Designed miniproteins, single chains, continued (5). Designs and how they scored, part 96

Each design is a single chain, and the fold is of that chain. pLDDT is the mean over its residues in the fold that is shown.

## One batch from the design tools (miniprotein)

Design m19333
Fold by ESMFold2-Fast:
Structure m19333 (fold): chain A 66 residues (1-66)
Amino acid sequence: MEELYEKALELIREIDKKMEEKGKLTSDNVAKLTALYLEAIGAYLENDEDRLKQVIEEAEKMLKEL
């Protein structure tokens, strides 16, 4: 669980960095990233491993689309 949470946070950090590097730190992208971060926290607090895996999948997709 904690390992999945750490992976989610690492991906979110990578997305933020790539958005900044590519000049894509728009209000829409920041809102999407913030929602993803809040979902990761919620999943971790609720001990919902499947939900956290979904957050990781969405984060990986977002990172590839950058």
Scores: mean pLDDT 82

Design m19334
Fold by ESMFold2-Fast:
Structure m19334 (fold): chain A 91 residues (1-91)
Amino acid sequence: IKDYREALKLNPNDTKARSKLISALFDNGKYEEAIKEFEIDAKANPKKYLTPAAYFFLSGLYSRTGNKTKARKYFDTAVKLMKEGKYGELD
């Protein structure tokens, strides 16, 4: 976790390091920090995160932080994207 944060301070364009950081934060129960890093990466790479899987992950993060309203919104968005078919995902 700490090493990925240091890598991002030195190389902010390291999208791979940020993805690994988000996963490591989630696995270690640091959900608020994972949300922050996810939103930063999503803003930089919006097409990468317009997927059902990404929205389910974000919903899970908000659920674990107690933000039930955002958890529900992102869950509903993920379900909608799944129902609309694969080509709605921009990837």
Scores: mean pLDDT 71

Design m19335
Fold by ESMFold2-Fast:
Structure m19335 (fold): chain A 64 residues (1-64)
Amino acid sequence: MDLEQAALEGARLAAEQKLSIGDLDGMYRRALVAGQGELFLEEVIRVGSPEQQEWARERLEAIR
């Protein structure tokens, strides 16, 4: 639960701060280490900017 919440909060923070794709990738790598990479990408698709959403969709398709 805590690791899932951290991934969701990370994705929401990235959206709120309009983080670059490079910074977003850094957050995604942290989520991967926690086993929450897919959850992070799904939340970015839900709340991110158009550029962040497109990046997250491409990443999610690559791992599925």
Scores: mean pLDDT 82

Design m19336
Fold by ESMFold2-Fast:
Structure m19336 (fold): chain A 89 residues (1-89)
Amino acid sequence: MDELVRPDPLLAEILREVGIEEEVVTLGELLVAIGLYILKKKLEVSKENPTLIDLSGTLLGEMFGVDELDMKNSKEIVEKILEHVTLVP
């Protein structure tokens, strides 16, 4: 079941980059928006390893606190995203 979440200011800025301006989104919409941000900014390191993402100098890199991320680590990615949202009851 998709939970409603309120992004923090940094995550809200990332969402605006992909055209999402709502103050409250579902967790599913948030995860899709982050994927769209990666595609829009072309953060993939190589065609041979498209799950490896270069976050250097991006708002997403600032949010995760890392310069590089492997999208195969879905649990860690979701946990980091949840640190930047407030659950809406």
Scores: mean pLDDT 75

Design m19337
Fold by ESMFold2-Fast:
Structure m19337 (fold): chain A 55 residues (1-55)
Amino acid sequence: SEEEAAMERAVDSVLEAIRKGADPELLLQIARKDMEEAFGPEAGERVVERIRERL
C-alpha cells in the first residue's frame, strides 16, 4: 500500500540519518508528524514504534 511504502521509506531514511550522526529525537518527531499528516495519528505512532524497535 501507499502507507506501507511511505512507512518503509521513512524508517530506512531515519535509520540512515541516525547512522550518519543526526539527532534521533528530532528525526522521530519529524517522521511522526509527516506520517500523521499523510495517513493519520495511528500511522505516526507506528512509524515511531518501528524506528525504536530498530535502535
Scores: mean pLDDT 86

Design m19338
Fold by ESMFold2-Fast:
Structure m19338 (fold): chain A 78 residues (1-78)
Amino acid sequence: SVEAEIAAVEALVRAVIETVKKNNPSLDDQELEEEYRRLVEIAREEIEKNKDKFPALSPAGQASLAREVADYEAERAA
């Protein structure tokens, strides 16, 4: 379901943000929370727009997405 897909993405993005914070403890918690919210909103909008075409994320797909998000956050932090 769309709700289950959104929940899975929220959990994944949260795990990535926690990993980024652990590796960069000087980052502001507020900025990380704002980035989490932004990424979740983007994901939610895309899932809703493409709910009939959104592929189920496999564990490998989830790991790939987590890596892309982590790389994006590292770029933003630099």
Scores: mean pLDDT 70

Design m19339
Fold by ESMFold2-Fast:
Structure m19339 (fold): chain A 58 residues (1-58)
Amino acid sequence: DVSALVEGAVTALRGGQPSTEALRAAGRVTGLSPEEIAALPPSEQADLLLEAARKLGV
């Protein structure tokens, strides 16, 4: 989970698409759906994924 979130954040910052696994993990932590997270701009996706990783203990 944490590894997927960090990889997703790096991918978003590089202008790529985070994995569905990363989006689902972030959704479980933040209460947002994966589709809502995927609709965010890349910088906001990265921030949210990193916040989710932090809440999981990283």
Scores: mean pLDDT 78

Design m19340
Fold by ESMFold2-Fast:
Structure m19340 (fold): chain A 85 residues (1-85)
Amino acid sequence: LEEKKAEIERLGKEIEELLKKLSEEDQKELQELIDRKVEEAAERLKKLAAEKKLSPEEIKEKIAEELLRLAEWALKKAKELLKKQ
């Protein structure tokens, strides 16, 4: 869990640096996509927690997994947008 948190923080900083180099239009596009992905992840986690009767520790692990996936996706998308410029 702690290792995943550290990786999420590292990816977040890298995303912030890339966002500074993106146009306002690309920043808005990325933000809208992130908002959608966050909503989708929240819905999946709620369903999984209800269906699987997960422990608090398992829930924290699943949250970290979803956040890590989101951060990795956002970084990749930001790099793709930057390459188009």
Scores: mean pLDDT 76

Design m19341
Fold by ESMFold2-Fast:
Structure m19341 (fold): chain A 100 residues (1-100)
Amino acid sequence: SMELIEEIADAIRLIGALTTLRLAKEGKASDEEALESLRDAIEVLRRLVERYGHPELAELLRELEELLREAEKKGKITEEQLEEAIELLERAIRLFTELL
């Protein structure tokens, strides 16, 4: 089904973003690449929240959006912000897989 293809594509995008954030934490990806990956994850999560209406996903999205705003104001993402973004995104991916 087309919906299943879109769900698989969204899962791949979220895993890709998580991988880039982890690489950035290891000093193997730039702050700019980390911020772009966080924006990509947020875009996917906004669609999932709209589609499923899950309160926990909506809260995780809000926390990631706030973290992105703070990092963008400084033009930099800190180690602590990377760790928080990774944790929030891992929780969002777990919840999303439970909805499949």
Scores: mean pLDDT 87

Design m19342
Fold by ESMFold2-Fast:
Structure m19342 (fold): chain A 92 residues (1-92)
Amino acid sequence: MTVTVKIIGEDGKVIYELSAPEEDRGLVRATILETARRAKQEGATEIKLESSGTPELVRQYTEEMVKALEAVGLKVESVELGPGTATIKLAK
């Protein structure tokens, strides 16, 4: 199974899409860090995380994503969790 991360800009346009095998925690973390870096570089407004794994894994990776986004100087406005998805909205 895979974790898919979409970097979304203004008007809902997908700027970038990254994926990693859920079983490879190191590669998922590398994907999270690259997503945060790209989000800052491209002026992203939203990050969408999608996983076919458990809700626990989605929550864990979402928490790691929020920390990575904050570490690169982005402000997280809101986080919406679903049964296999997370939507992270970034403040201006």
Scores: mean pLDDT 80

Design m19343
Fold by ESMFold2-Fast:
Structure m19343 (fold): chain A 52 residues (1-52)
Amino acid sequence: SASEALANAFRDLLNKGVSQDDAGVQANRAMKETEYNPDLAAVNLRNYALTL
């Protein structure tokens, strides 16, 4: 299950002009890097968004 934080981080990428496919790749990377912890993946994904 995805947390609301992960959904919000994903939406932030889309709002910054990242394609749905590329945002999906980044979300999958974040999940793998955080051992499939959706709250930690949300933090990871938000940190990625801040680099854009």
Scores: mean pLDDT 84

Design m19344
Fold by ESMFold2-Fast:
Structure m19344 (fold): chain A 100 residues (1-100)
Amino acid sequence: MSREEQLARVRALAEELKAVLAETVADPEKRREAEEWLENAVRAIEEELAANPDASTEQFRDMVRTYFGILLAELAERGIVSPEAVARMRALVERALAEM
């Protein structure tokens, strides 16, 4: 898989996670905050890849898992997402990583 295809899959995953937030977070302000954190996670992955163009597929998968893992932990700790929503989002992340 090319780097461009990997980044496209990360962006597609972010859209799937936004859909879960839209279904599970009723408060528009908390949803906006969660979406901003999600966009920041995607940006951090893109910036780290730009800084490390020789990153292997394994390193790329580890970056994606780490940044989205931090995001999901923060959303859970702040009570923005339910444990069920966290489990659903985590399953989407692991599915995407298995296809990379």
Scores: mean pLDDT 84

Design m19345
Fold by ESMFold2-Fast:
Structure m19345 (fold): chain A 76 residues (1-76)
Amino acid sequence: SPEELAKRLEREIEELQKEAMEHKDDVEKLEELVERADEIAREAREKLPPKLAVEIEMRVGALKVHIATVLVVQKK
């Protein structure tokens, strides 16, 4: 069902967040996680109803902002 797919994509985003926290000093790994997050957003847009797709896209956006913040702080 679309609801089950949305839950699975949410779990994938949570796993990427966990990996970002574990690898906060690894710029190359963080860049890979951003690419994987964009892939999740594309899958949501293609396979989910618009309302659920927007929710997943918002979560991906939040993750990308978090990773960008980590990268900026690391340059200090």
Scores: mean pLDDT 83

Design m19346
Fold by ESMFold2-Fast:
Structure m19346 (fold): chain A 112 residues (1-112)
Amino acid sequence: SKREEVERILDAAVEQLKTTKLSPEVVDSLAAAIRHAIRLMEDPEEAARYVIRFLEKVLETLEEKGAPKEVIDAVREMLERVRQLLEQGASKEEILAAVDEFAKRIREILSK
């Protein structure tokens, strides 16, 4: 049931991204969804794998919508950072910190 809850949360976030104009508020909603999903996962490695799959879907959706290059580049950097954290056996706290850092960067890009 926790896996199904995580999948529902992340799928809902992707659907919001598909149907809503990208804004700082949408970025905050996406970050909150990722944080909630990570908190539900007991295993940091499994949490990182879910975040990677989610970010791949986010990247595809942003590219299809013609999002600004700076936003697409920031999501690609985030995806690569989470992949590195997975390879290094990082904690859930390190994954959450990476999510917060990239959400802040994307919000700053969108506020220009």
Scores: mean pLDDT 84

Design m19347
Fold by ESMFold2-Fast:
Structure m19347 (fold): chain A 75 residues (1-75)
Amino acid sequence: MVEGWKQDLIETIRRLLRDDPEAAEELIEQVKKVTSFDELIELLKQAKERYRDRPELVEALDAYIKTLEEVRKRQ
């Protein structure tokens, strides 16, 4: 269920992009629009490239990507 992952991810984005609320809101709106694990993984990979200068966010996004890929493989 993608919805369960979205809530925790949105809270993480708000926390780590607290100093850039416009970037946080843009990314959060993109997260809300995804409908599958594959779409979410692709979005997070793009976000890692876009925000490469923010190491804490990159680390958090990488952890989410790895967890989502594992959940997808176990189906």
Scores: mean pLDDT 81

Design m19348
Fold by ESMFold2-Fast:
Structure m19348 (fold): chain A 90 residues (1-90)
Amino acid sequence: EEVNRAAATVAGLVLSRLGAPDEEIDRVIELAMKDPEKGIKEAVELAQKRGATLEEIKALFDEVIDGLRAAGAVTDEQAEKIRELFEKAL
């Protein structure tokens, strides 16, 4: 449950930084809350459709995850799990 929420937050923030509309962000957040692997995969696919390169997507995920860890919004364990899901989505 906590990993799902962390994954949803990361996916939503990545898409928000890429200028995705609120309805797309909300849909991906909903998906990640139910299935974090599918949510992260959908976020990567939508980022690519919006013209982001894989290098840009990797950089955005790292920035968002590190920012949330620094703010205490995600734990080290949650951050590692989200990175695993991201690598599986590639």
Scores: mean pLDDT 85

Design m19349
Fold by ESMFold2-Fast:
Structure m19349 (fold): chain A 76 residues (1-76)
Amino acid sequence: EIVFSPEELEALLKVQDLVDEALALKAQGNNEAAIAKLQEAIALLEELRSKVSGDRKKLLDYAIQILEQAIAAVQA
C-alpha cells in the first residue's frame, strides 16, 4: 500500500481541483486558461515529487506525464 501524509493528500486534492477547473475551461473553449491550470497542477506535482522517493515518486512521475499529454492534446 502507498500511504501519503495529510499534507501530501491536501496537495493532491488541490491538483484534482485544478484539473477539474481545466476541464471546465476547455469545455467553454478557453484552451489558454485550461493550459494555465494544467501547468499549475504540474508545478504542484513537481514540488511534491522533490519531497518523496520510491513508488510515490514513480506515481507522481506518471501523473506529471499524463498532465503533459493533456496539455499537448489541448494545444493540438
Scores: mean pLDDT 82

Design m19350
Fold by ESMFold2-Fast:
Structure m19350 (fold): chain A 69 residues (1-69)
Amino acid sequence: SLEEVREWVRRIADKAVELTKDLSDEQFDAVIEQLEKAIRTILRDAGLSDEEIDEVVAEVRKYVREKRK
């Protein structure tokens, strides 16, 4: 379900923020860009629409940006 996908992605985002806490903003942005690409690929393979993928990726960007503060 989309709810399970959102929960899974949130867990990945939390781990990514923890692992990148000591990185510069430039390094952090590069890691998050690669994470977004990986998430897009996985969700597309799982059968999500481009609109659903865009929503999930936008939510991840917002979430990690807020956690980085």
Scores: mean pLDDT 81

Design m19351
Fold by ESMFold2-Fast:
Structure m19351 (fold): chain A 62 residues (1-62)
Amino acid sequence: MTEEVIEAVKRALEIGAAEGWDRATLESTIDVAVRALKEKGYPDEEVERIRAEGLATLDALL
């Protein structure tokens, strides 16, 4: 479950970067996803891991 969400976030960031979205827009996309996961009742540990993986992917893409 968590791994599938991480892969989905990574794909979304790759698509956004390819479309020419700036870093601020891509970071905002991660923040929106993190908020949605918290609202769905994901544990804080899993949410923090997903955010960290998203930011690491963003750093690798840009």
Scores: mean pLDDT 79

Design m19352
Fold by ESMFold2-Fast:
Structure m19352 (fold): chain A 75 residues (1-75)
Amino acid sequence: EEEAERHKKLADEYEKQGKFAQAASHYTRAAEVYEKLGKKDEAAEMYRKAADSYRQLGATPLAKEFEEKAKELEK
């Protein structure tokens, strides 16, 4: 869990700085770690944050893909 939390904190800092590409990357890595740990709710939250960061970059198709990943985990 420490690895996922580290990536989440880094992503939060990058987002605060307006570095949305770096934020999306670290949110995605946090989500992948949470998913491997079976923490689906936390993984879904991180995928949604990655999607939001991609929307800030104008990467709408990629944002939609990450939103769908989050939705699948919440089933």
Scores: mean pLDDT 83

Design m19353
Fold by ESMFold2-Fast:
Structure m19353 (fold): chain A 110 residues (1-110)
Amino acid sequence: MRDLSVFATEEDVEQLEKRLAETEVRYPYEEAKEVVYELIKDEASRELIEKLEEVDPDAARKFYQWVAEEYEEVKNEKVSKHVGLKLRIIGDLAALAAWIKRKLGEKLPF
C-alpha cells in the first residue's frame, strides 16, 4: 500500500500548519464538505478525509473551508482552473496525510 505522506516535504507540512493557524472558519461545515466531496470522488481520498476528521476535526473543517473559498473564485471559470484546484486539493491531502502520520507516530509508537 502506497504511503501518501512520502509525497509531502517537511516544508509542505510547515506551510500547512501555518495555514491552519491563520484560517478562520467562515463557511458552514456541511456546505464546505459538500464542495470537497463534489470535487473529490475517489474512495481513497475520501477515506483520507474521513481519517483527518477523526484525528483533527478542526483541521478538517479548515481544509473544507480552503477548498470552498477557492471553488467560489473559480466556479464560473474554465475547466482548466477547476483541474488546477483539484491538483491543489490533492497536494493539501498529501501534506495532511504526512501531518496525521506525525501526530499518530508521536502518540502511538506501535
Scores: mean pLDDT 71

Design m19354
Fold by ESMFold2-Fast:
Structure m19354 (fold): chain A 68 residues (1-68)
Amino acid sequence: SSEQQALRAELEGAVQEAEAAIRTGKETGREDLIEAGKKTLDRVIEQAKAAGLEDLAKEIEERKKELE
């Protein structure tokens, strides 16, 4: 549905912002940015699962694993 497509785009944007925050935090030694980014990824995974977007949730879980 158009609603699911819009949600996927929103969640993907949030993932990109979270990944950027984690990367910047690692490069600058800012643990607060790393933790904020990881917390955002966890919330996005929960939102994807709640919306039935299990494929997206799994993809984000794998991306989070690569950042650890």
Scores: mean pLDDT 86

Design m19355
Fold by ESMFold2-Fast:
Structure m19355 (fold): chain A 79 residues (1-79)
Amino acid sequence: GMKQQRQQQIEQVRQQMIDILEQAIADGLAPELAEVLKRAFREGEADVDLPVDHDARATQRLIDALTPYSLQLEELLSG
């Protein structure tokens, strides 16, 4: 039904965000920030308060990569 399809879409978006995060880890993202983001994505959080005390450039690149998926996740969670 619609509920199961929506849940599957939410899980797919979360998995895509996790895949982007895994790539960022391979590119040098700090493990501590990576763990926080993985947890948030698994829990389906649309809004995540990121730790400010980290490499701003690497964090910004990750945020830019995740923004389209975050917006999609927000729409799925809000409907």
Scores: mean pLDDT 68

Design m19356
Fold by ESMFold2-Fast:
Structure m19356 (fold): chain A 70 residues (1-70)
Amino acid sequence: MPIDEEILEKAKYLLENLDLFDEKTRQEVLGIIEKIKKSKDNEISESTKQRLLAFYEALQRYLEEQARLA
């Protein structure tokens, strides 16, 4: 599956917020980002894309819940 600008932007956002994750989740996020960097034809597997989107959604939900408690 092609790597579009949206996928790259979400990967950068996760990388910028790595300190908000626990150590295990940080390692998994870094592993996904490395798979994206290793893609030579601007393509990633569907499973890699789905995992990236899942981590991005989890981070967004976490930040929304923190804001809602304000």
Scores: mean pLDDT 74

Design m19357
Fold by ESMFold2-Fast:
Structure m19357 (fold): chain A 85 residues (1-85)
Amino acid sequence: SVADLKAQLDALTDEVLQLERDFLAGKISDQEALARLDQLEAQLDALLAQFNADPSASEREKTLFTARYLAIRSEIWLIRERLKK
């Protein structure tokens, strides 16, 4: 359902934020952080495709979901840039 997909996006958002906190606190290695970011990006991309394919989702809901997806993907990109340095 649309509600389940939104809940999954919220969970992935929380996981990205927790990953950043763990990385900044030195609790995980750069290699572990990169592997988790790869997994999170794959899950986000799959979730966006699933949401856009849901016939019960309105065009407004799809637009808002895509905006949230892009914001989280931008956060992942920033974490990756920190890992390169």
Scores: mean pLDDT 87

Design m19358
Fold by ESMFold2-Fast:
Structure m19358 (fold): chain A 103 residues (1-103)
Amino acid sequence: LLEEARKALDEVADVAEANPEMTEENLQLITEARDKAVEIASRLSPEELRELAREALTWPPSRALTRLTVLALAARRRGDRELAREFMRRAAEIGLQISDQNL
């Protein structure tokens, strides 16, 4: 299950990178990949979700942001609001860093 979650999370980032234009088709592809990854990741323990988050922090910021956002949604689906907030805060920090770098 953990390896299936890793594969699904990688697919979300890959689909987002391959489809940067905000067309209806691209948004649908990204949404489908994200929803699949959220469902798989929601079956993981809090410790496994934290492991996947730690892995993401060693990645390029854009990919890390994508993974942390999916993990936050998965934590929310599990009812773990504190864990979801933790991941969302990390995602926001990375998002701000990306914005500052591109200004």
Scores: mean pLDDT 77

Design m19359
Fold by ESMFold2-Fast:
Formats: C-alpha cells, structure tokens, sequence
Structure m19359 (fold): chain A 80 residues (1-80)
C-alpha cells in the first residue's frame, strides 16, 4: 500500500475518535508522502483533511496556512 494512503487512513481513524491533533499529524504525513510520489490529487485531499482537523482542534492559523497553499498546488499540478 502507498505510504500516503496508509497515513491518510490513520488520520481518518484518529479524526473519528476526536483526536484532531493526531489526525492532523497523520494527514500531514500523508500529504508529504503524496507530494514525494507526485500524487497531486492525494496531496490536495490530504491537505484539505489536515486543514479540517486543525480547525476542529482549534489550530485555525495553521489551518489557514494549509488552505492558502491549496490553490498553488492545484494550479501547479493541473493548469501548468
């Protein structure tokens, strides 16, 4: 199984448990793994989930930083 998918699954499990900080950590690892693999779809999805987990956990500033990076990732991976 790809590392990105593995970390995303772990993030989903922690998110369901209400462990938002732990979920954000796993989604961050998933995003890094997807980025390393050149999987922009996975990177975007993991980054969106990370931002959601950060917002739920009260880390709204970090969530905004992640969200602000998404248009750049989408443009770079698709429109160029």
Amino acid sequence: MKKGEEYKKKGDEEFKKGNYKKAAEYYSQAADAYSDAGDYEGLIEASKKMAEALKKGGDTEKAKEVEDSLPVIEEFGRER
Scores: mean pLDDT 76

Design m19360
Fold by ESMFold2-Fast:
Structure m19360 (fold): chain A 104 residues (1-104)
Amino acid sequence: SLADARERTAEFEFPNGWKGTLTLRRRADGRVVGELKLENPEKGQKVTVKLETDAPEGRVRDRLVRLLEAIQKLIEEGKFPKELTLEVRSDEQADAALAELESL
């Protein structure tokens, strides 16, 4: 049976003191929860992104990676807000949030 709840976590570091975690969890109800947490403690900056969808785990992961890349670009260009929190509960909201961040 492939219906087991599973959790996977990756840790990473960005230049300039940013660090974070990416967590993917499949719930027993089949929904996938993805969470991206980033912080720069010296600057008091933080990011929290939560995605909860019925989408396949790989799609949730790929969207979180693209969001991570967009956020990294904003940090490198000095355009990053002090705090960013995104809670996304549909594929359409995820695509819209990504498009908005990539347009900055």
Scores: mean pLDDT 71

Design m19361
Fold by ESMFold2-Fast:
Structure m19361 (fold): chain A 80 residues (1-80)
Amino acid sequence: KPVIDYEPESAEELMELLEKYFELIKELVKEKAPPEKIIEAIDAVIEWAKKHYDKLSEEQKKKVEKMIEELEKLKKELEE
């Protein structure tokens, strides 16, 4: 299973990378990539975000929680 093992240098870097990964996942969906590949990417991003969640400000945590909710909703749609 793909895992993001990169440790972000700051909360700001974590947010920037999460936004980039979120956009890449949306692009994979638009390009009709295999559902299994999209689900693996979603799981890796969510796990990475949760691992570094305590580094975030309260405002950033709320933004990340919304991203995770959208990714989890997308995952459920792909799983039937």
Scores: mean pLDDT 80

Design m19362
Fold by ESMFold2-Fast:
Structure m19362 (fold): chain A 67 residues (1-67)
Amino acid sequence: SKIVELLKEAVKEIDPNKEVEIDEEKALKEAQEAKPYREELEKALATTDNPSTRKQIELTLEIIEEA
């Protein structure tokens, strides 16, 4: 699913050498629980200049949107 692909990309951004088995059901639940933080993440994206941090926030927002 798109959520699993986005999560794999986010994990590689943090640690490219780490092989992580993504539990899709757990990931979907966590993404749904993160929905209240969407506004805070959007604000962080607007104020953050670091490309790696911006990519992580963008991926997180996409995961929340897909969930």
Scores: mean pLDDT 72

Design m19363
Fold by ESMFold2-Fast:
Structure m19363 (fold): chain A 64 residues (1-64)
Amino acid sequence: MENEKIRKETTEFVRKLIAEADKEATSPEQDRENAIRVTAEALRYIGDIIDEEIKKKQEELKKL
């Protein structure tokens, strides 16, 4: 259940970043910069989702 949420949200986020990058690509140099940016943002988003899931589990454990 938790893994499914991470996959779905990550997929939607990455698709949105690719669509935005395609609109900005005007040269080969921009393509490279866009690829680096998309990769960095996708990794940050995944990290944020993991942190949120960890926080939820910690809060549940405190109530037990």
Scores: mean pLDDT 70

Design m19364
Fold by ESMFold2-Fast:
Parts: structure tokens; C-alpha cells; sequence
Structure m19364 (fold): chain A 93 residues (1-93)
């Protein structure tokens, strides 16, 4: 399943589930702070500093662009394909 083929509701749930696994609150209105963007980068070992650059610390979860979610998805799929499959299954419910 391609991230861009997800419904709006499935895409929002997918974003929240991914971000919550890396310590970002499962709240669409929560801001992605600098500390939380660092935790996300650390949680995706091997992606490193470039992942932090994809996320503006002042963005809310709701405002994260689909292109950034696609990059996170591809990075997760390389680092932890089983976790990626689990999050997709959870977002489809």
C-alpha cells in the first residue's frame, strides 16, 4: 500500500501512530518540538540528522506534509520493516 493511496482519515491515523512510537504525542494539535524531533531521529537509527531536517520543530502533527510522511515511511521500511507493517495495519482499522 502506498502512503498517498491512504484515505485522509487513514493518513492522519498513520501519522499519529508513527509519531507516537517515537515519543511525539498522539494529538493532531501537538507541536513537534526540537527535543521530540531529536528523539524521532534517534529512534530511526541509521537515518540520523537528515530526518531532523525533514521536520520543522514548530509544525503541529496535523500540519506535517504528506511528502515528509512518505520519507519517514521509506526510512522506517529500511530500518524496521516489521514495525512499518504493524503501523500500517493499525492505521487501516
Amino acid sequence: VKVEDLSEEQLEKFKLLILSRFGIPANPNAKIGAAQSMLLASGLAGVGFPLKRLLDPNLTVKDIPVSVIEKIYRALQKVDPELTKQILKESGV
Scores: mean pLDDT 61

Design m19365
Fold by ESMFold2-Fast:
Structure m19365 (fold): chain A 96 residues (1-96)
Amino acid sequence: MEEAMKELLFKEASGTLYLMSGTIAKKMGDKEKAIEYYEKAIEAYEEAIKAAEKVIELAEKGEATEKQKAMAEQTLKSAREAKEALEKELEELKKE
C-alpha cells in the first residue's frame, strides 16, 4: 500500500516535470526535444495510471484508506486527461 502510494506520487510528479520540459522546448522552437519530453511524460502518466488503479483495487479490498482512494481516483482522472492531450500534441508535432 505505502509503496503503491509512493509510486503513484513519484510517477505523477515525473509526468508533470517532463510535460513542463516539453512545453519549454516547444516554446524555444526545439521540436525534437519537445517530442522526447512529451513521450517521457506519456510513459510517466501511464505508470501513474497503473499505480492509481492498484491503490483503488486495494481500497475496494479494505486495504487502503478512503483518502488514499480519493487521491488515486483524482490522479487516474488527471493522468488520463493529460496523456490524451499529450498524445494529440505529439501527433501534431510529428507531422512535417
Scores: mean pLDDT 85

Design m19366
Fold by ESMFold2-Fast:
Structure m19366 (fold): chain A 94 residues (1-94)
Amino acid sequence: MLTEEQLENIKKALSEKLGKPVELTDEMKRILERIIEAAKKSKGNYITLEELIEAVKDINLTDEQQQFLQDLVRFLDPNGDGKIDKEKLLSLFK
């Protein structure tokens, strides 16, 4: 489970990167937990965009939740190469 401190760190990082306040719903927290679990299970130094999508495929995402996921992906993969650095991703939760 994500701690309140980890959630506040994520909110701060996303708010700074996007230039707007970010609020996390309970469903967005579940999305983040699935992504972290996928990163921990992945081999090598990065996780692919396909692995992230696979991790949340069983969640029927609303338009707001899909927008949140897209914003998170843009934050983690600013170059759009489909590769997310695991160390960068996991550092958001430390």
Scores: mean pLDDT 72

Design m19367
Fold by ESMFold2-Fast:
Structure m19367 (fold): chain A 60 residues (1-60)
Amino acid sequence: MEITLSVSTDDGPVTKTFPSREEAVEWAKEVAEYNKASGGDPGLKLLLDGIDAQIRRAEE
């Protein structure tokens, strides 16, 4: 199962594809840590919800 995550930037969406949930979660944590360090919202819940939605769609 492949999981694709997209994050909006000023240059448009940045998209990465991961072969497993674990790798997608690790990237989501890195994005959240970066945002947190920059004083923004971590966005982690949104990224995790996106991962879980893709897994749910693959199950159904």
Scores: mean pLDDT 71

